# Designed miniproteins, single chains, continued (3): the designs that were tried, part 71

Each design is a single chain, and the fold is of that chain. pLDDT is the mean over its residues in the fold that is shown.

## One batch from the design tools (miniprotein)

Design m10604
Fold by ESMFold2-Fast:
Structure m10604 (fold): chain A 96 residues (1-96)
Amino acid sequence: AEELLRKGLKALRQGKYDEAIKYFEEAVKTGDKELQARAYMLLGEAYLQKGDYDKALEWFEKAVELEETPLSYLLMARAAQAAGKDDLAEEYRKKA
């Protein structure tokens, strides 16, 4: 499963967002809770970079449900701000 995250990250760095999403979706299916949280974070990041802010927020929310981190809230704040949801972005920044 770590190999799927590595391949997805390489695709993400190259701007191949759909390819990255596919690898991260496969990683989610491994059943490892810690790996699933990381894969959800990376799915959110891929959708954020692709400009799909609503899907980015959805995946970050799933990541937070499994593992709450300051980084996940900062990424949610960035996605909310990009979506024009300034009040929501401020709320997430306060939780980071």
Scores: mean pLDDT 79

Design m10605
Fold by ESMFold2-Fast:
Structure m10605 (fold): chain A 78 residues (1-78)
Amino acid sequence: TLEDLIEKLKKEGNYLQAASILAGANSTQPNARILFEAGQLYFKAGRYDQAVRYYQQALDLEPSEEIRKNLEEAKKKL
């Protein structure tokens, strides 16, 4: 499953590839959870620009304290 693949990549420390796969999944089934998870993986990969982008998209779909906090942390890294 997609979840199994993402978990495998995370265990391998391959956060960038995991993030790109989730970002691709969002294009076929857009939702705040996939966008938020992609943002978290980009953040772990050190891609703060991408993390900000995906967190903002997630927040636009679902106004959430957790997403907003993560967005602010990612912006501080830019």
Scores: mean pLDDT 83

Design m10606
Fold by ESMFold2-Fast:
Parts: structure tokens; sequence; C-alpha cells
Structure m10606 (fold): chain A 60 residues (1-60)
């Protein structure tokens, strides 16, 4: 769930976009709702992590 989402955001910050996408897909498969992805994407964007936010929104 949420731990996979946070690991995906970290992977995106490190430039590992493929790993980030796979972690986000796993979080969704574990039942994490799209609204939770959007909430964390907004937080990441506010913190300056625009690329991580964009990838999270694409995965949802």
Amino acid sequence: GILLLLQGIQAAREGDLEKAKELFKQAIKEGLPKSTFEFYAKGAEAAGDKKAAEIAREAA
C-alpha cells in the first residue's frame, strides 16, 4: 500500500522512472485508491517533486 507509493516517489526522485512505475502499479494492486495517489502527488508537487507527482498521477 502506502509504503510502495513512498518507495515509488523515492525511485522517481533518483531518476529510476521504470522502478517508480512498477512500485506504483503494485500499490494499486494492493488496493490503494486513486484518491490516495492524488493526495500524495499534490504533496510531492508542493515539495518540488513535480516529476514524481506526474508519474504517480499517470499510474492512477
Scores: mean pLDDT 75

Design m10607
Fold by ESMFold2-Fast:
Structure m10607 (fold): chain A 75 residues (1-75)
Amino acid sequence: SMEEAHRELLAEARKKIEEIINYYKDDLKKFVEEVSKLIAEARARARELGFTPEQILELVSELVEKAKELIKYKL
């Protein structure tokens, strides 16, 4: 159940990051702002679902790496 929740939350957030880049690929500042907001929302949702601090850190790390992969910048 927790593994399923982690997988689903990660997949949804990754999909949204791909949507954000398609919309703001010519505006790096806007992309960073929207991705940061999405990561904050994913973190809040994970906390609500009972993720441990370590699981939340892992989720955030994976989302940050996905964003870096798309633009090669650190959030």
Scores: mean pLDDT 78

Design m10608
Fold by ESMFold2-Fast:
Structure m10608 (fold): chain A 91 residues (1-91)
Amino acid sequence: SAAELAAARAALAALSPRERAVLRLLYEKGFATVREIAEALGLSQATASRHLRRLEARGLVERVPGSDAYRLTEFGALVVRVDEEERRRAA
């Protein structure tokens, strides 16, 4: 809906470049642990964990039940798709 797209654009505008990179990585991999995200993005585990906690609080990522892995929520996946569309238009 137009309201969902507006919410996704607002969420995207509030994200740092590192937070956007975390969401893209989860979109590409499906699931990732704090360690895997830290290694892939050249971050400390503390920094990766802090970003994931903030993204979780915003409803963009969630814990995989019974594991240390994170995945995108449906809203998080929409935010990544909006980010990709905006980049294609800017290129």
Scores: mean pLDDT 87

Design m10609
Fold by ESMFold2-Fast:
Structure m10609 (fold): chain A 58 residues (1-58)
Amino acid sequence: SLREEAVEEAKKLLDEGKTPQEAIDELVKRFGLTREEALEAVIEAIKSKKGDDDPDIA
């Protein structure tokens, strides 16, 4: 889904050293998301990097 693609892109942007705000701006530009939707995707990406990975999602 578009949301899953946005989360994956947010993870890549953060991994490249982008700030959360820069990641939000890139998602808005690339996927046409609202700032609110892009923020949700960035939050999901940050949680994943924190070690909140769900082992049942394979």
Scores: mean pLDDT 75

Design m10610
Fold by ESMFold2-Fast:
Structure m10610 (fold): chain A 108 residues (1-108)
Amino acid sequence: VEERKERVTELFEKALEKLEEIKKKYSDMPLVQKLVDEATKHIELGREYALEGLETGDEEEFEKAVEHLEKAASKMAEIALITQDPEVEALREEIESLLIEIVRELRE
């Protein structure tokens, strides 16, 4: 349980780091800043529910975590569409891959 929590926490931290890269690159675009902040909030909530689910074994908490990660992925898709930047698209794919790995770790 503890080692799984550590792995999940590391994956969330990596996703947040990549979001921060987009935020820094687009510091002059308020709409992108807002979408990054919204995606960050969903990842943070997803982490809270994921860690709670790992502690209790409650599948409902895992479903809530996945819902928030799906919302974060949706915000990332909007950022990629707005910026049309290949570097942002690459970061979006990397974040999406990390979120998929988190979902896999949450399965028994």
Scores: mean pLDDT 85

Design m10611
Fold by ESMFold2-Fast:
Structure m10611 (fold): chain A 60 residues (1-60)
Amino acid sequence: SEAERRKRMFQISQRAVAVAKEALEAGDTERFQKAIEVMSLVNREEDLDKAEKMVEELEK
């Protein structure tokens, strides 16, 4: 549903923001760039699964 999709987008975005902040503080440019890519992907419905998988890998 539209409501479920929006909740998923919001959750992935919040996780990507958290990763981006941690990467910026650590000076990890590669991790920061990947977090920005997740934020870009989350704006496209077809890329939500890819965005979620990418943020999960970045959180490890």
Scores: mean pLDDT 85

Design m10612
Fold by ESMFold2-Fast:
Order: sequence, then structure tokens, then C-alpha cells
Structure m10612 (fold): chain A 79 residues (1-79)
Amino acid sequence: MMDEELEEQLALLREVLPPEVAEEVARLLAEAARAAAAGDAEEAARLTARALELLGAAHPDPEVGAAARAQAAALRAAV
């Protein structure tokens, strides 16, 4: 379900992002998922925002990059 969808999305990101960036994005999203499971929504939002900022800077599609940066800014404003 959601975990499988996340794994599929991460696999697609690893094809388009530099390996180091893809690894860091995956790590931050895994930490965000753990924070959310622990009930720390604020920390989960911060970690997700960091992952989206990295994705937005490195993604070759400018529309995807712009959307990721906008989502990161919204999450930053929420914490």
C-alpha cells in the first residue's frame, strides 16, 4: 500500500537523481516516516521538507523541482 508506493517512487527517483542525492532523499523520508509513526508530526514535516528541497534542487524536470520546492516551503511554514 503506501509503503509500496513510496518504494516505487524512490526507485523512480534513483533513476533520475544522482546516487548521493537519491540516497539522502530516501534516508530523510525513512526518518520522516519513523518520526510520524512516533507521533512527532513536526519533525516528520521538517525531514520531509529537507528531502523535498534536495529533490527540487537536483531533479532534471523543472516543473517537478518547482512543485517540490513549493511543498517544502509549505511544510517549513507549518512547523
Scores: mean pLDDT 77

Design m10613
Fold by ESMFold2-Fast:
Parts: C-alpha cells; structure tokens; sequence
Structure m10613 (fold): chain A 57 residues (1-57)
C-alpha cells in the first residue's frame, strides 16, 4: 500500500506501507525516510538523524 504523509514541517512523503512501517521518499527533495505508523499518525526518521511527526493525508 502507498500512502502520503504530511510532516509537521510541511514536507510530503510518499510511503510504501508494510504493516506499521514504511519506506518513504520526500516529494520535495527525493530523500529517503523510514516511517513508523500508529493509526494515521507517523514518526518520520530522516537520513540526517532528525525525527518528525506526520499524519496520513
């Protein structure tokens, strides 16, 4: 399943979801991120080590 996630900083990620984990790509930068899902909420783990919150849109 592919979902879109909007991060708290306004970035949009396209994630391929498997269970509660997804590999995602930023639509703006093309950077990879690892997403963990709890319902429609996501924790976005960026390549630079930063962690953001996001929501499925």
Amino acid sequence: MIVKVKAEDGEIYRAKLNGNVGFAISEKTGELALLNFEGDEATINKLDGSVLKGKII
Scores: mean pLDDT 81

Design m10614
Fold by ESMFold2-Fast:
Structure m10614 (fold): chain A 61 residues (1-61)
Amino acid sequence: MVGDLYQALEDFPALLPTELSLKKGEKVQVLKEVNENFWLAKNLATGEVGYVPKSKLEKID
């Protein structure tokens, strides 16, 4: 959900400049639900913003 906090389930190396690089356990805030497969998110550890696959994220309580 937009505004919710998630964490990376596994490492995700960005292949494109528009993608968000993640390491397992890094926390992200969802900024926009782009489509069924990708969200626009901010990595709270690095401050970077980019697209990340939804399948790589787990919602934090």
Scores: mean pLDDT 80

Design m10615
Fold by ESMFold2-Fast:
Structure m10615 (fold): chain A 54 residues (1-54)
Amino acid sequence: MEAEKYLEKAKEALEQGNVQEARRYLAEALRLAPDDEEIREEVRELAKKVLEME
């Protein structure tokens, strides 16, 4: 999957309250696009949501 697809999966996991799945999808998105500033910024925002949940 492309990094964008993993970002979508991470958002869906967060909406379900599934923090573990969200973390895994965010890690995969960064692995696929480590130098993409747009992906990195989205990951940072979603990671903040993960931290606020637990």
Scores: mean pLDDT 78

Design m10616
Fold by ESMFold2-Fast:
Structure m10616 (fold): chain A 65 residues (1-65)
Amino acid sequence: MEKKLEELKRVAEELKEKGLLVSVEFKDDTVYATLRDDDISSVGAALLLMGEAVDLGAKLEVTWV
């Protein structure tokens, strides 16, 4: 659903602006987020994104580097 995907994109962009994401990519109906596994604040950002994805019913893939 386009509107829900746009809301998740906005949250991901905000987290990237705060330096909590290494990268974010959008393909088809899925948001792909890459985070560092050596920073506890990145874990919090991942949990926030996963919660938003569940609430919005959008697809999210998280990768740790």
Scores: mean pLDDT 75

Design m10617
Fold by ESMFold2-Fast:
Structure m10617 (fold): chain A 67 residues (1-67)
Amino acid sequence: SAAKETEEAIREAVEEAVKEGLISEEEGERIRAVLIRATRENGVLLTKEQVLEAIRQVAQGKEAHKA
């Protein structure tokens, strides 16, 4: 099922981002919960690469907001 595949992609992308040090384990758990809820409630379909790219952009955005 597309929803199950999307949930798996989100989980794998978050685990990879935490392993790479882009986000903390706590942030990863929060992001995973939010995205899985969004896919279940709104039918949003995401690939692992799309989730990883979104996490990278959020990490970069934190640096921009320090100024």
Scores: mean pLDDT 74

Design m10618
Fold by ESMFold2-Fast:
Structure m10618 (fold): chain A 62 residues (1-62)
Amino acid sequence: MTYEATIVGDKPGFSSDGTIYHKGDVVTLTDVRVTEDGFLLGTDAAGNRVVLSAEDVELRAV
């Protein structure tokens, strides 16, 4: 399932390609999983792994 992830908090997100996501940024993710440590993991449209803070993200199914 595909999700639109909006960063709503102050913690930055990181992509495996070196992209940094900041508050107000939106990324489209597949293979979304939340870890016990409070990270939201997903894969972007280019196949990069993305790590966000789960508490700082709003998810919408698209």
Scores: mean pLDDT 86

Design m10619
Fold by ESMFold2-Fast:
Structure m10619 (fold): chain A 55 residues (1-55)
Amino acid sequence: MEMSEEQRELLERAVANAKRVMETLSPEEQAVLRRLLAHEARRHGLDVEEALAML
């Protein structure tokens, strides 16, 4: 699972970045960003709940 671990690290960094951005966004924009992260996690075969829990 080399690729899945590397992809997971990239996603975790993306989630951390999104979390930081969220503190500057409106509720509407935050909802869009959450949807984008959920979609991204799903596409990469990661658990959507786990990704959202990082937010």
Scores: mean pLDDT 70

Design m10620
Fold by ESMFold2-Fast:
Structure m10620 (fold): chain A 77 residues (1-77)
Amino acid sequence: SRQRQVIDVLRRATRAVSQRDVSSFQRQVDQLRQMGQDDLADRVLDIYRNSPSPDVAATNIGRVVRDVRDRYGIDLD
């Protein structure tokens, strides 16, 4: 589903940040925009740019993943 695709992109963005893979992170942000998720793309970019470290950024993006999952009613256990 489209909702699961959004979650998968956000999960890949979180992984890219934790791995310091800037190119992969930028690809996931572009993918969110292509899916019409501009607000989510802007949010994860803001977290990435304004976090004191990549590990803090990954933690905060992971929180966005959980919030979006809960809003969609998707169990990702």
Scores: mean pLDDT 84

Design m10621
Fold by ESMFold2-Fast:
Structure m10621 (fold): chain A 67 residues (1-67)
Amino acid sequence: NGLARAFRAFQELDPDGDGLLTREQAVAALEAGGFSRALAEEAVALVDADGKTVRGGAALEAAAELA
């Protein structure tokens, strides 16, 4: 349930449909899915290699692995 909610939030925050989010958008999407801010930030940090954009699917997978 949390993963599906996070994925929906990801899609709503990605108006360009390119699969890329800002760090803030990725954290917000994971929090909307029921993940804690701390876990969301850790998951985003694991997949954010350039400090600019995050692939939403990768952030979701990292959050699921950490949970």
Scores: mean pLDDT 73

Design m10622
Fold by ESMFold2-Fast:
Structure m10622 (fold): chain A 114 residues (1-114)
Amino acid sequence: GPEQLVRALVAAVTAGAQEAIRMITEEKLPLDEAIKRGVEAARRVVDQLVASGGVTPEQADKALELAEKIIRKVAEAAYTHGREAASRMANELVREVAEKYGVEPAELDLDAPL
């Protein structure tokens, strides 16, 4: 249901945004490469959720589609305004999606190890 989709989105964005922010702020990679690595991290997490039965493939596909859009915006925020702005952007965009599905999201901790 919507709660499983939002849970997958939170997991995907946490992994993908954390990686993209790290690639930009610590590794100093170009924006396009950081986005690519963030999306790859999100895909790995979503694939693991499908394998464990935590979400359906259809919920996974939708969560990844939404996560890719969020990761791109978060990476752009990290590139132009730094880590704290990127973290706020990730939390705001995940909250907006969760509200559209009638679900309260968990707040993202982009500084915690995955």
Scores: mean pLDDT 85

Design m10623
Fold by ESMFold2-Fast:
Structure m10623 (fold): chain A 65 residues (1-65)
Amino acid sequence: SAALFAGAAIRAIGIVIETGGVKVEVEGDKITIYLEESNEEGIEKARELGKWLEEEGIKLEIVVL
């Protein structure tokens, strides 16, 4: 659903803000989160979020810089 997708994007943005990540990009039906390699907390939280969203058919791509 559009509401679930919007909520997913907001949660990804929350991870970036709270852990000092780089950015979030939204393109069509895909969310991409950008994190630095040293941001172990952000990477762990993003992976956990991605697993939850997989059940709903929402794609979360994690890019480690």
Scores: mean pLDDT 85

Design m10624
Fold by ESMFold2-Fast:
Structure m10624 (fold): chain A 66 residues (1-66)
Amino acid sequence: SEAAEKEKLFDELANKIQAAADAGALTPEEAYEYLKKAVEALDQSLEEFKKVVEEIKEEIEKKMKE
């Protein structure tokens, strides 16, 4: 189902945000803002949610490789 797919993608993203924060790559404020953006995107279509998740993942990956 769409809801189950969104939940799995959200959990995966939340774990990535937590790992980046634990590594010191994100401040608590930055981690909160990314989670907030992801939560807001849950109200959108699965396609739009996937785009938001991918954007956040790319930003985090770039910050972790600095």
Scores: mean pLDDT 83

Design m10625
Fold by ESMFold2-Fast:
Structure m10625 (fold): chain A 61 residues (1-61)
Amino acid sequence: MLDLQEKAGQIAGEYAQDKSLSIEERYEKLKKELIKAGVPEDFAEKIAKTTKLAIEQSAKR
């Protein structure tokens, strides 16, 4: 059984790869999906924000 943190990481990876959406739209969808998966809102926000920053940094490289 995967821990919630591991599930959150998998969901973040899936949404980070959706290039049909803007970075802002990916952030919003990721946060909503994490909350649906049972991740607490504060933790979902941190994961979504960290994922958004990682995408932005990758775009700058």
Scores: mean pLDDT 73

Design m10626
Fold by ESMFold2-Fast:
Structure m10626 (fold): chain A 81 residues (1-81)
Amino acid sequence: MIDELIDGAARTVARLAKERGPEAAVQAARNIGQSFRALGLSDEEIQRMADKIAEAVEKAAGPETAERVRQAFLEGYQAPP
């Protein structure tokens, strides 16, 4: 179940980076991070999700966009409600 969520998030953000540009991907990653706050994920699960999203984005839009997306996801996850 969690792996399906990770794969879905990675696919969605990578598609947005390719089709709508880096700003859309960054915003989507932040929103996904915020949505997953309530799930109480372990540090391992959070890092695995961030890694998968960044890896997919790097292949679609390059390493600079991938790093921005990774940071936005982690910021979203750590943001107060």
Scores: mean pLDDT 81

Design m10627
Fold by ESMFold2-Fast:
Structure m10627 (fold): chain A 73 residues (1-73)
Amino acid sequence: MMTLEEVLRKVLENLAKYLETGDRKYLDEINEVIKEVDPNAPEIDVEKMSKEEAIEKIEKELKKIGEKYLKEL
């Protein structure tokens, strides 16, 4: 079971690397972390969206996860 702190750290570290390199593998890692916490979360696919749209979706999912954890703690 992943803590909110571990989720935020892993997503932010992979997002930083994705922004620097543009490598899809970092986005795949972000999708896996989000999916582990919320199995029903939509997959972020850079083949179907721009880099900017992918960032917006990641921010939205992180906000949703953060709000859920704050309410359950």
Scores: mean pLDDT 74

Design m10628
Fold by ESMFold2-Fast:
Structure m10628 (fold): chain A 74 residues (1-74)
Amino acid sequence: SFEEGLELAKKGGEAFKKGDYETAAKYYIKAAEAVRDMPTGQALFLENAAFAYKKAGKDEEAAKLLEEARRAKA
């Protein structure tokens, strides 16, 4: 649901602020899954997860999430 996605994204943001970038990425991925029926919302949360993975030094995982976000908008 949208509400579930927002709650998960909030937890992702809190982890990101603490410098816990891998945990932040995982919460943003869960948020994207919660809004799979909303392409724009799904893409936004996948983009947030990719940014968190880049901060964690996980460039390959970030690139895969960005590709998934592009496909969600297509």
Scores: mean pLDDT 86

Design m10629
Fold by ESMFold2-Fast:
Structure m10629 (fold): chain A 66 residues (1-66)
Amino acid sequence: MTLAEDYNALGDLAFEKGEYELAKEQYEKAIELDPDFKEAWENLGKVLEALGKYEEAKKYYEKAKE
């Protein structure tokens, strides 16, 4: 497991607990370590939707498809 995968897993745990700001921070660290980590980009989009930031979420979902 890579460090990026570890941060993505920490983000998943925070998201499950409703800790959306913490989940966002962990997913951002995952994509900083591995910008091609599509799952982390998708997960960041989901966090932004949970925070009510739908337009920003759409941009991250588009990044996940690149």
Scores: mean pLDDT 83

Design m10630
Fold by ESMFold2-Fast:
Structure m10630 (fold): chain A 59 residues (1-59)
Amino acid sequence: MEEEIKEVEKKIEEIEKEIKELEAKLEKEPSKELEFELGIKEGLLGIYRGLLNLLKKKK
């Protein structure tokens, strides 16, 4: 349980960094490919945040 929470937190942190980098790239040079990738990463972030909330509530 504690190990699962840490794994999900690491995934959230990784995705947040990726989103921040993609946002910085989009600000300098707009790209449909980067916008699509950003959308996917934001979706994954939502899923992992939801999972983290469920794991924390179970404790």
Scores: mean pLDDT 80

Design m10632
Fold by ESMFold2-Fast:
Structure m10632 (fold): chain A 66 residues (1-66)
Amino acid sequence: GAEAVLELLEEELKKEGVYTEVSPEVREELKKLLEENRERLLQEALEAQAIPEYAEHGRRLLEALE
């Protein structure tokens, strides 16, 4: 679900050293945006799986979207 997608994104941003904590209100708004764009994110995750360099990220995103 949206929570898992946000957690995955936060993990990736922390690894890149660019993570910034967000307020609870912003976090809830981001969850709503992720839920509203679930179909788009699903399509992008499937497309990423077709690219060898991004296949693992696409698979993790697909799992998070469930």
Scores: mean pLDDT 70

Design m10633
Fold by ESMFold2-Fast:
Structure m10633 (fold): chain A 110 residues (1-110)
Amino acid sequence: MATVEEVREVVRRLAEAAKALPGVDSIGVHIRTDATPEEVERIAKAAREALREAGVPGSVSGTVDPGKPTEIRVAVTAKDDSKLPEIQAALREAAEALSTPKIKVTVVPL
């Protein structure tokens, strides 16, 4: 199981990657992990703090996913919709680089 600190660090690095991309409007982060509802809320809170500290507009939600490894799903919105495919491609590259054996990072549509 991924720790709160491991998830926070991955979300922090995702937020930094998004901040570096021109034209990102916001990101949505959904965390799925085999944990208790209370542990999921602690993880989501840490991830929200990471987004806030990075200065990236966005939201974080979490859900219990019994028996599954931790997954972080990221959706992105663009200030200019014509740039969305380019932003999504760059974030997918970052997500793949940030994935670990404990944490799978995936860019998903809204």
Scores: mean pLDDT 83

Design m10635
Fold by ESMFold2-Fast:
Structure m10635 (fold): chain A 59 residues (1-59)
Amino acid sequence: MEIRVTVEVGPDETIEEAAKRAEEAGREKARELGLEIKKVELKPEVIDGKAVVTATFEV
């Protein structure tokens, strides 16, 4: 099972700050669902000219 969170990097935000927001959101979702996180993958990418970070959690 997988939890996936994608956040856009804000104009006054670094990729590292966006990655931290995505990771925190995914960890909170796992807690709400009572799921234990087995693996976390952070992937910075560009979609339609926008910098985004996707956090993927294996649960």
Scores: mean pLDDT 82

Design m10636
Fold by ESMFold2-Fast:
Structure m10636 (fold): chain A 55 residues (1-55)
Amino acid sequence: MEEKLLEEVKKAIENGDFDTAAELLRKLSDEQIEKLKKEYPKYKTTIDNLRASLA
């Protein structure tokens, strides 16, 4: 279940669907978000910006 949410966030970012990515990030714990940034370092800055800007 956790892996599916991480994959959906990655896919939303890749598709430029930042509204969906932000909505999914709100459902993840801080630990899950850190895991996502570790597995996909290419998207780290985008994830950090979404958390800071889209709350």
Scores: mean pLDDT 76

Design m10637
Fold by ESMFold2-Fast:
Structure m10637 (fold): chain A 61 residues (1-61)
Amino acid sequence: SMREEIYKELDEANETAKRLKELAEKGSTEEEVRKVADEGPMTPFVVVAKREALEKLRERK
């Protein structure tokens, strides 16, 4: 049902956001961060996590 689908999407978004944070902490590439974010659910939460990961990688310069 719709409610169960929403909870599943939230769980997937949380997993994607956690992976994006780990990639930034490990010093991965912007390309890999974009790929992982784009493969995840299209939620504002994932969009914010993607932005934060990219900013962290850029600040390392």
Scores: mean pLDDT 78

Design m10638
Fold by ESMFold2-Fast:
Structure m10638 (fold): chain A 68 residues (1-68)
Amino acid sequence: SEKEVEEYKARLREDRDDAEAYFNLGLALEKLGKYEESENWYTRALILEPDNEKIKENLEKAKKKAEE
């Protein structure tokens, strides 16, 4: 929901290196159909956790949907 987006944004204002919060923001935006925004947040999560396969998989999915 949009409330989840705002809650994770608030969390990131306190800790900018929270990969889980970036990933969950991406998930929340994907649920809202905002794939380009979701891609941006997954990319930030992946910068913090470059070997995280789940983030990579969700990022690739969001990229494909954003191009449609």
Scores: mean pLDDT 82

Design m10639
Fold by ESMFold2-Fast:
Structure m10639 (fold): chain A 55 residues (1-55)
Amino acid sequence: SIEDEIKEKVKELLESGLPPEELERRLLAYARDLAIRHNQDLGALLQLISEVLKE
């Protein structure tokens, strides 16, 4: 699912030890890619990513 794909990507980026600003940039780029690939709303994907980050 999209949620599972987001969870995997968020874990990868967190495990990489990126600074918060770089992490945000990469997550935004990933969200934009997901929006195109899955024909989804960018805002909705950013909300899902935010929820995963709160885990």
Scores: mean pLDDT 80

Design m10640
Fold by ESMFold2-Fast:
Structure m10640 (fold): chain A 84 residues (1-84)
Amino acid sequence: SLEEALREEAELAAERARENIKRAEELIKNAESLEDVREAILLLVAAGIDVAILLNAGKEEEAKELRERIREAEKKADEKEKEL
C-alpha cells in the first residue's frame, strides 16, 4: 500500500541519516585536510534532508535526535576546520 511504502521510505531515511552522520563524525575526527571537513559537511547536509523526510512522516522524536547529532557534528567540524 502507499501508506506502507511511505513508512518504509521513512525507515530508510532514518537509516541513511544515521549512516551519513556516523561517516561524517569519523571524517571529522580523522580529518587531515579541509577537503575531509568539506566531505563531512556534505554528508551532514544529506542527513538533514533525510531528517526532513522523517518530520514529514510524523517521526518527530527520531528526527529531533538525528538533528541534535547533526548540530553536534557541525560544531565539531567548525572546531576541526580551525585546527587545519
Scores: mean pLDDT 87

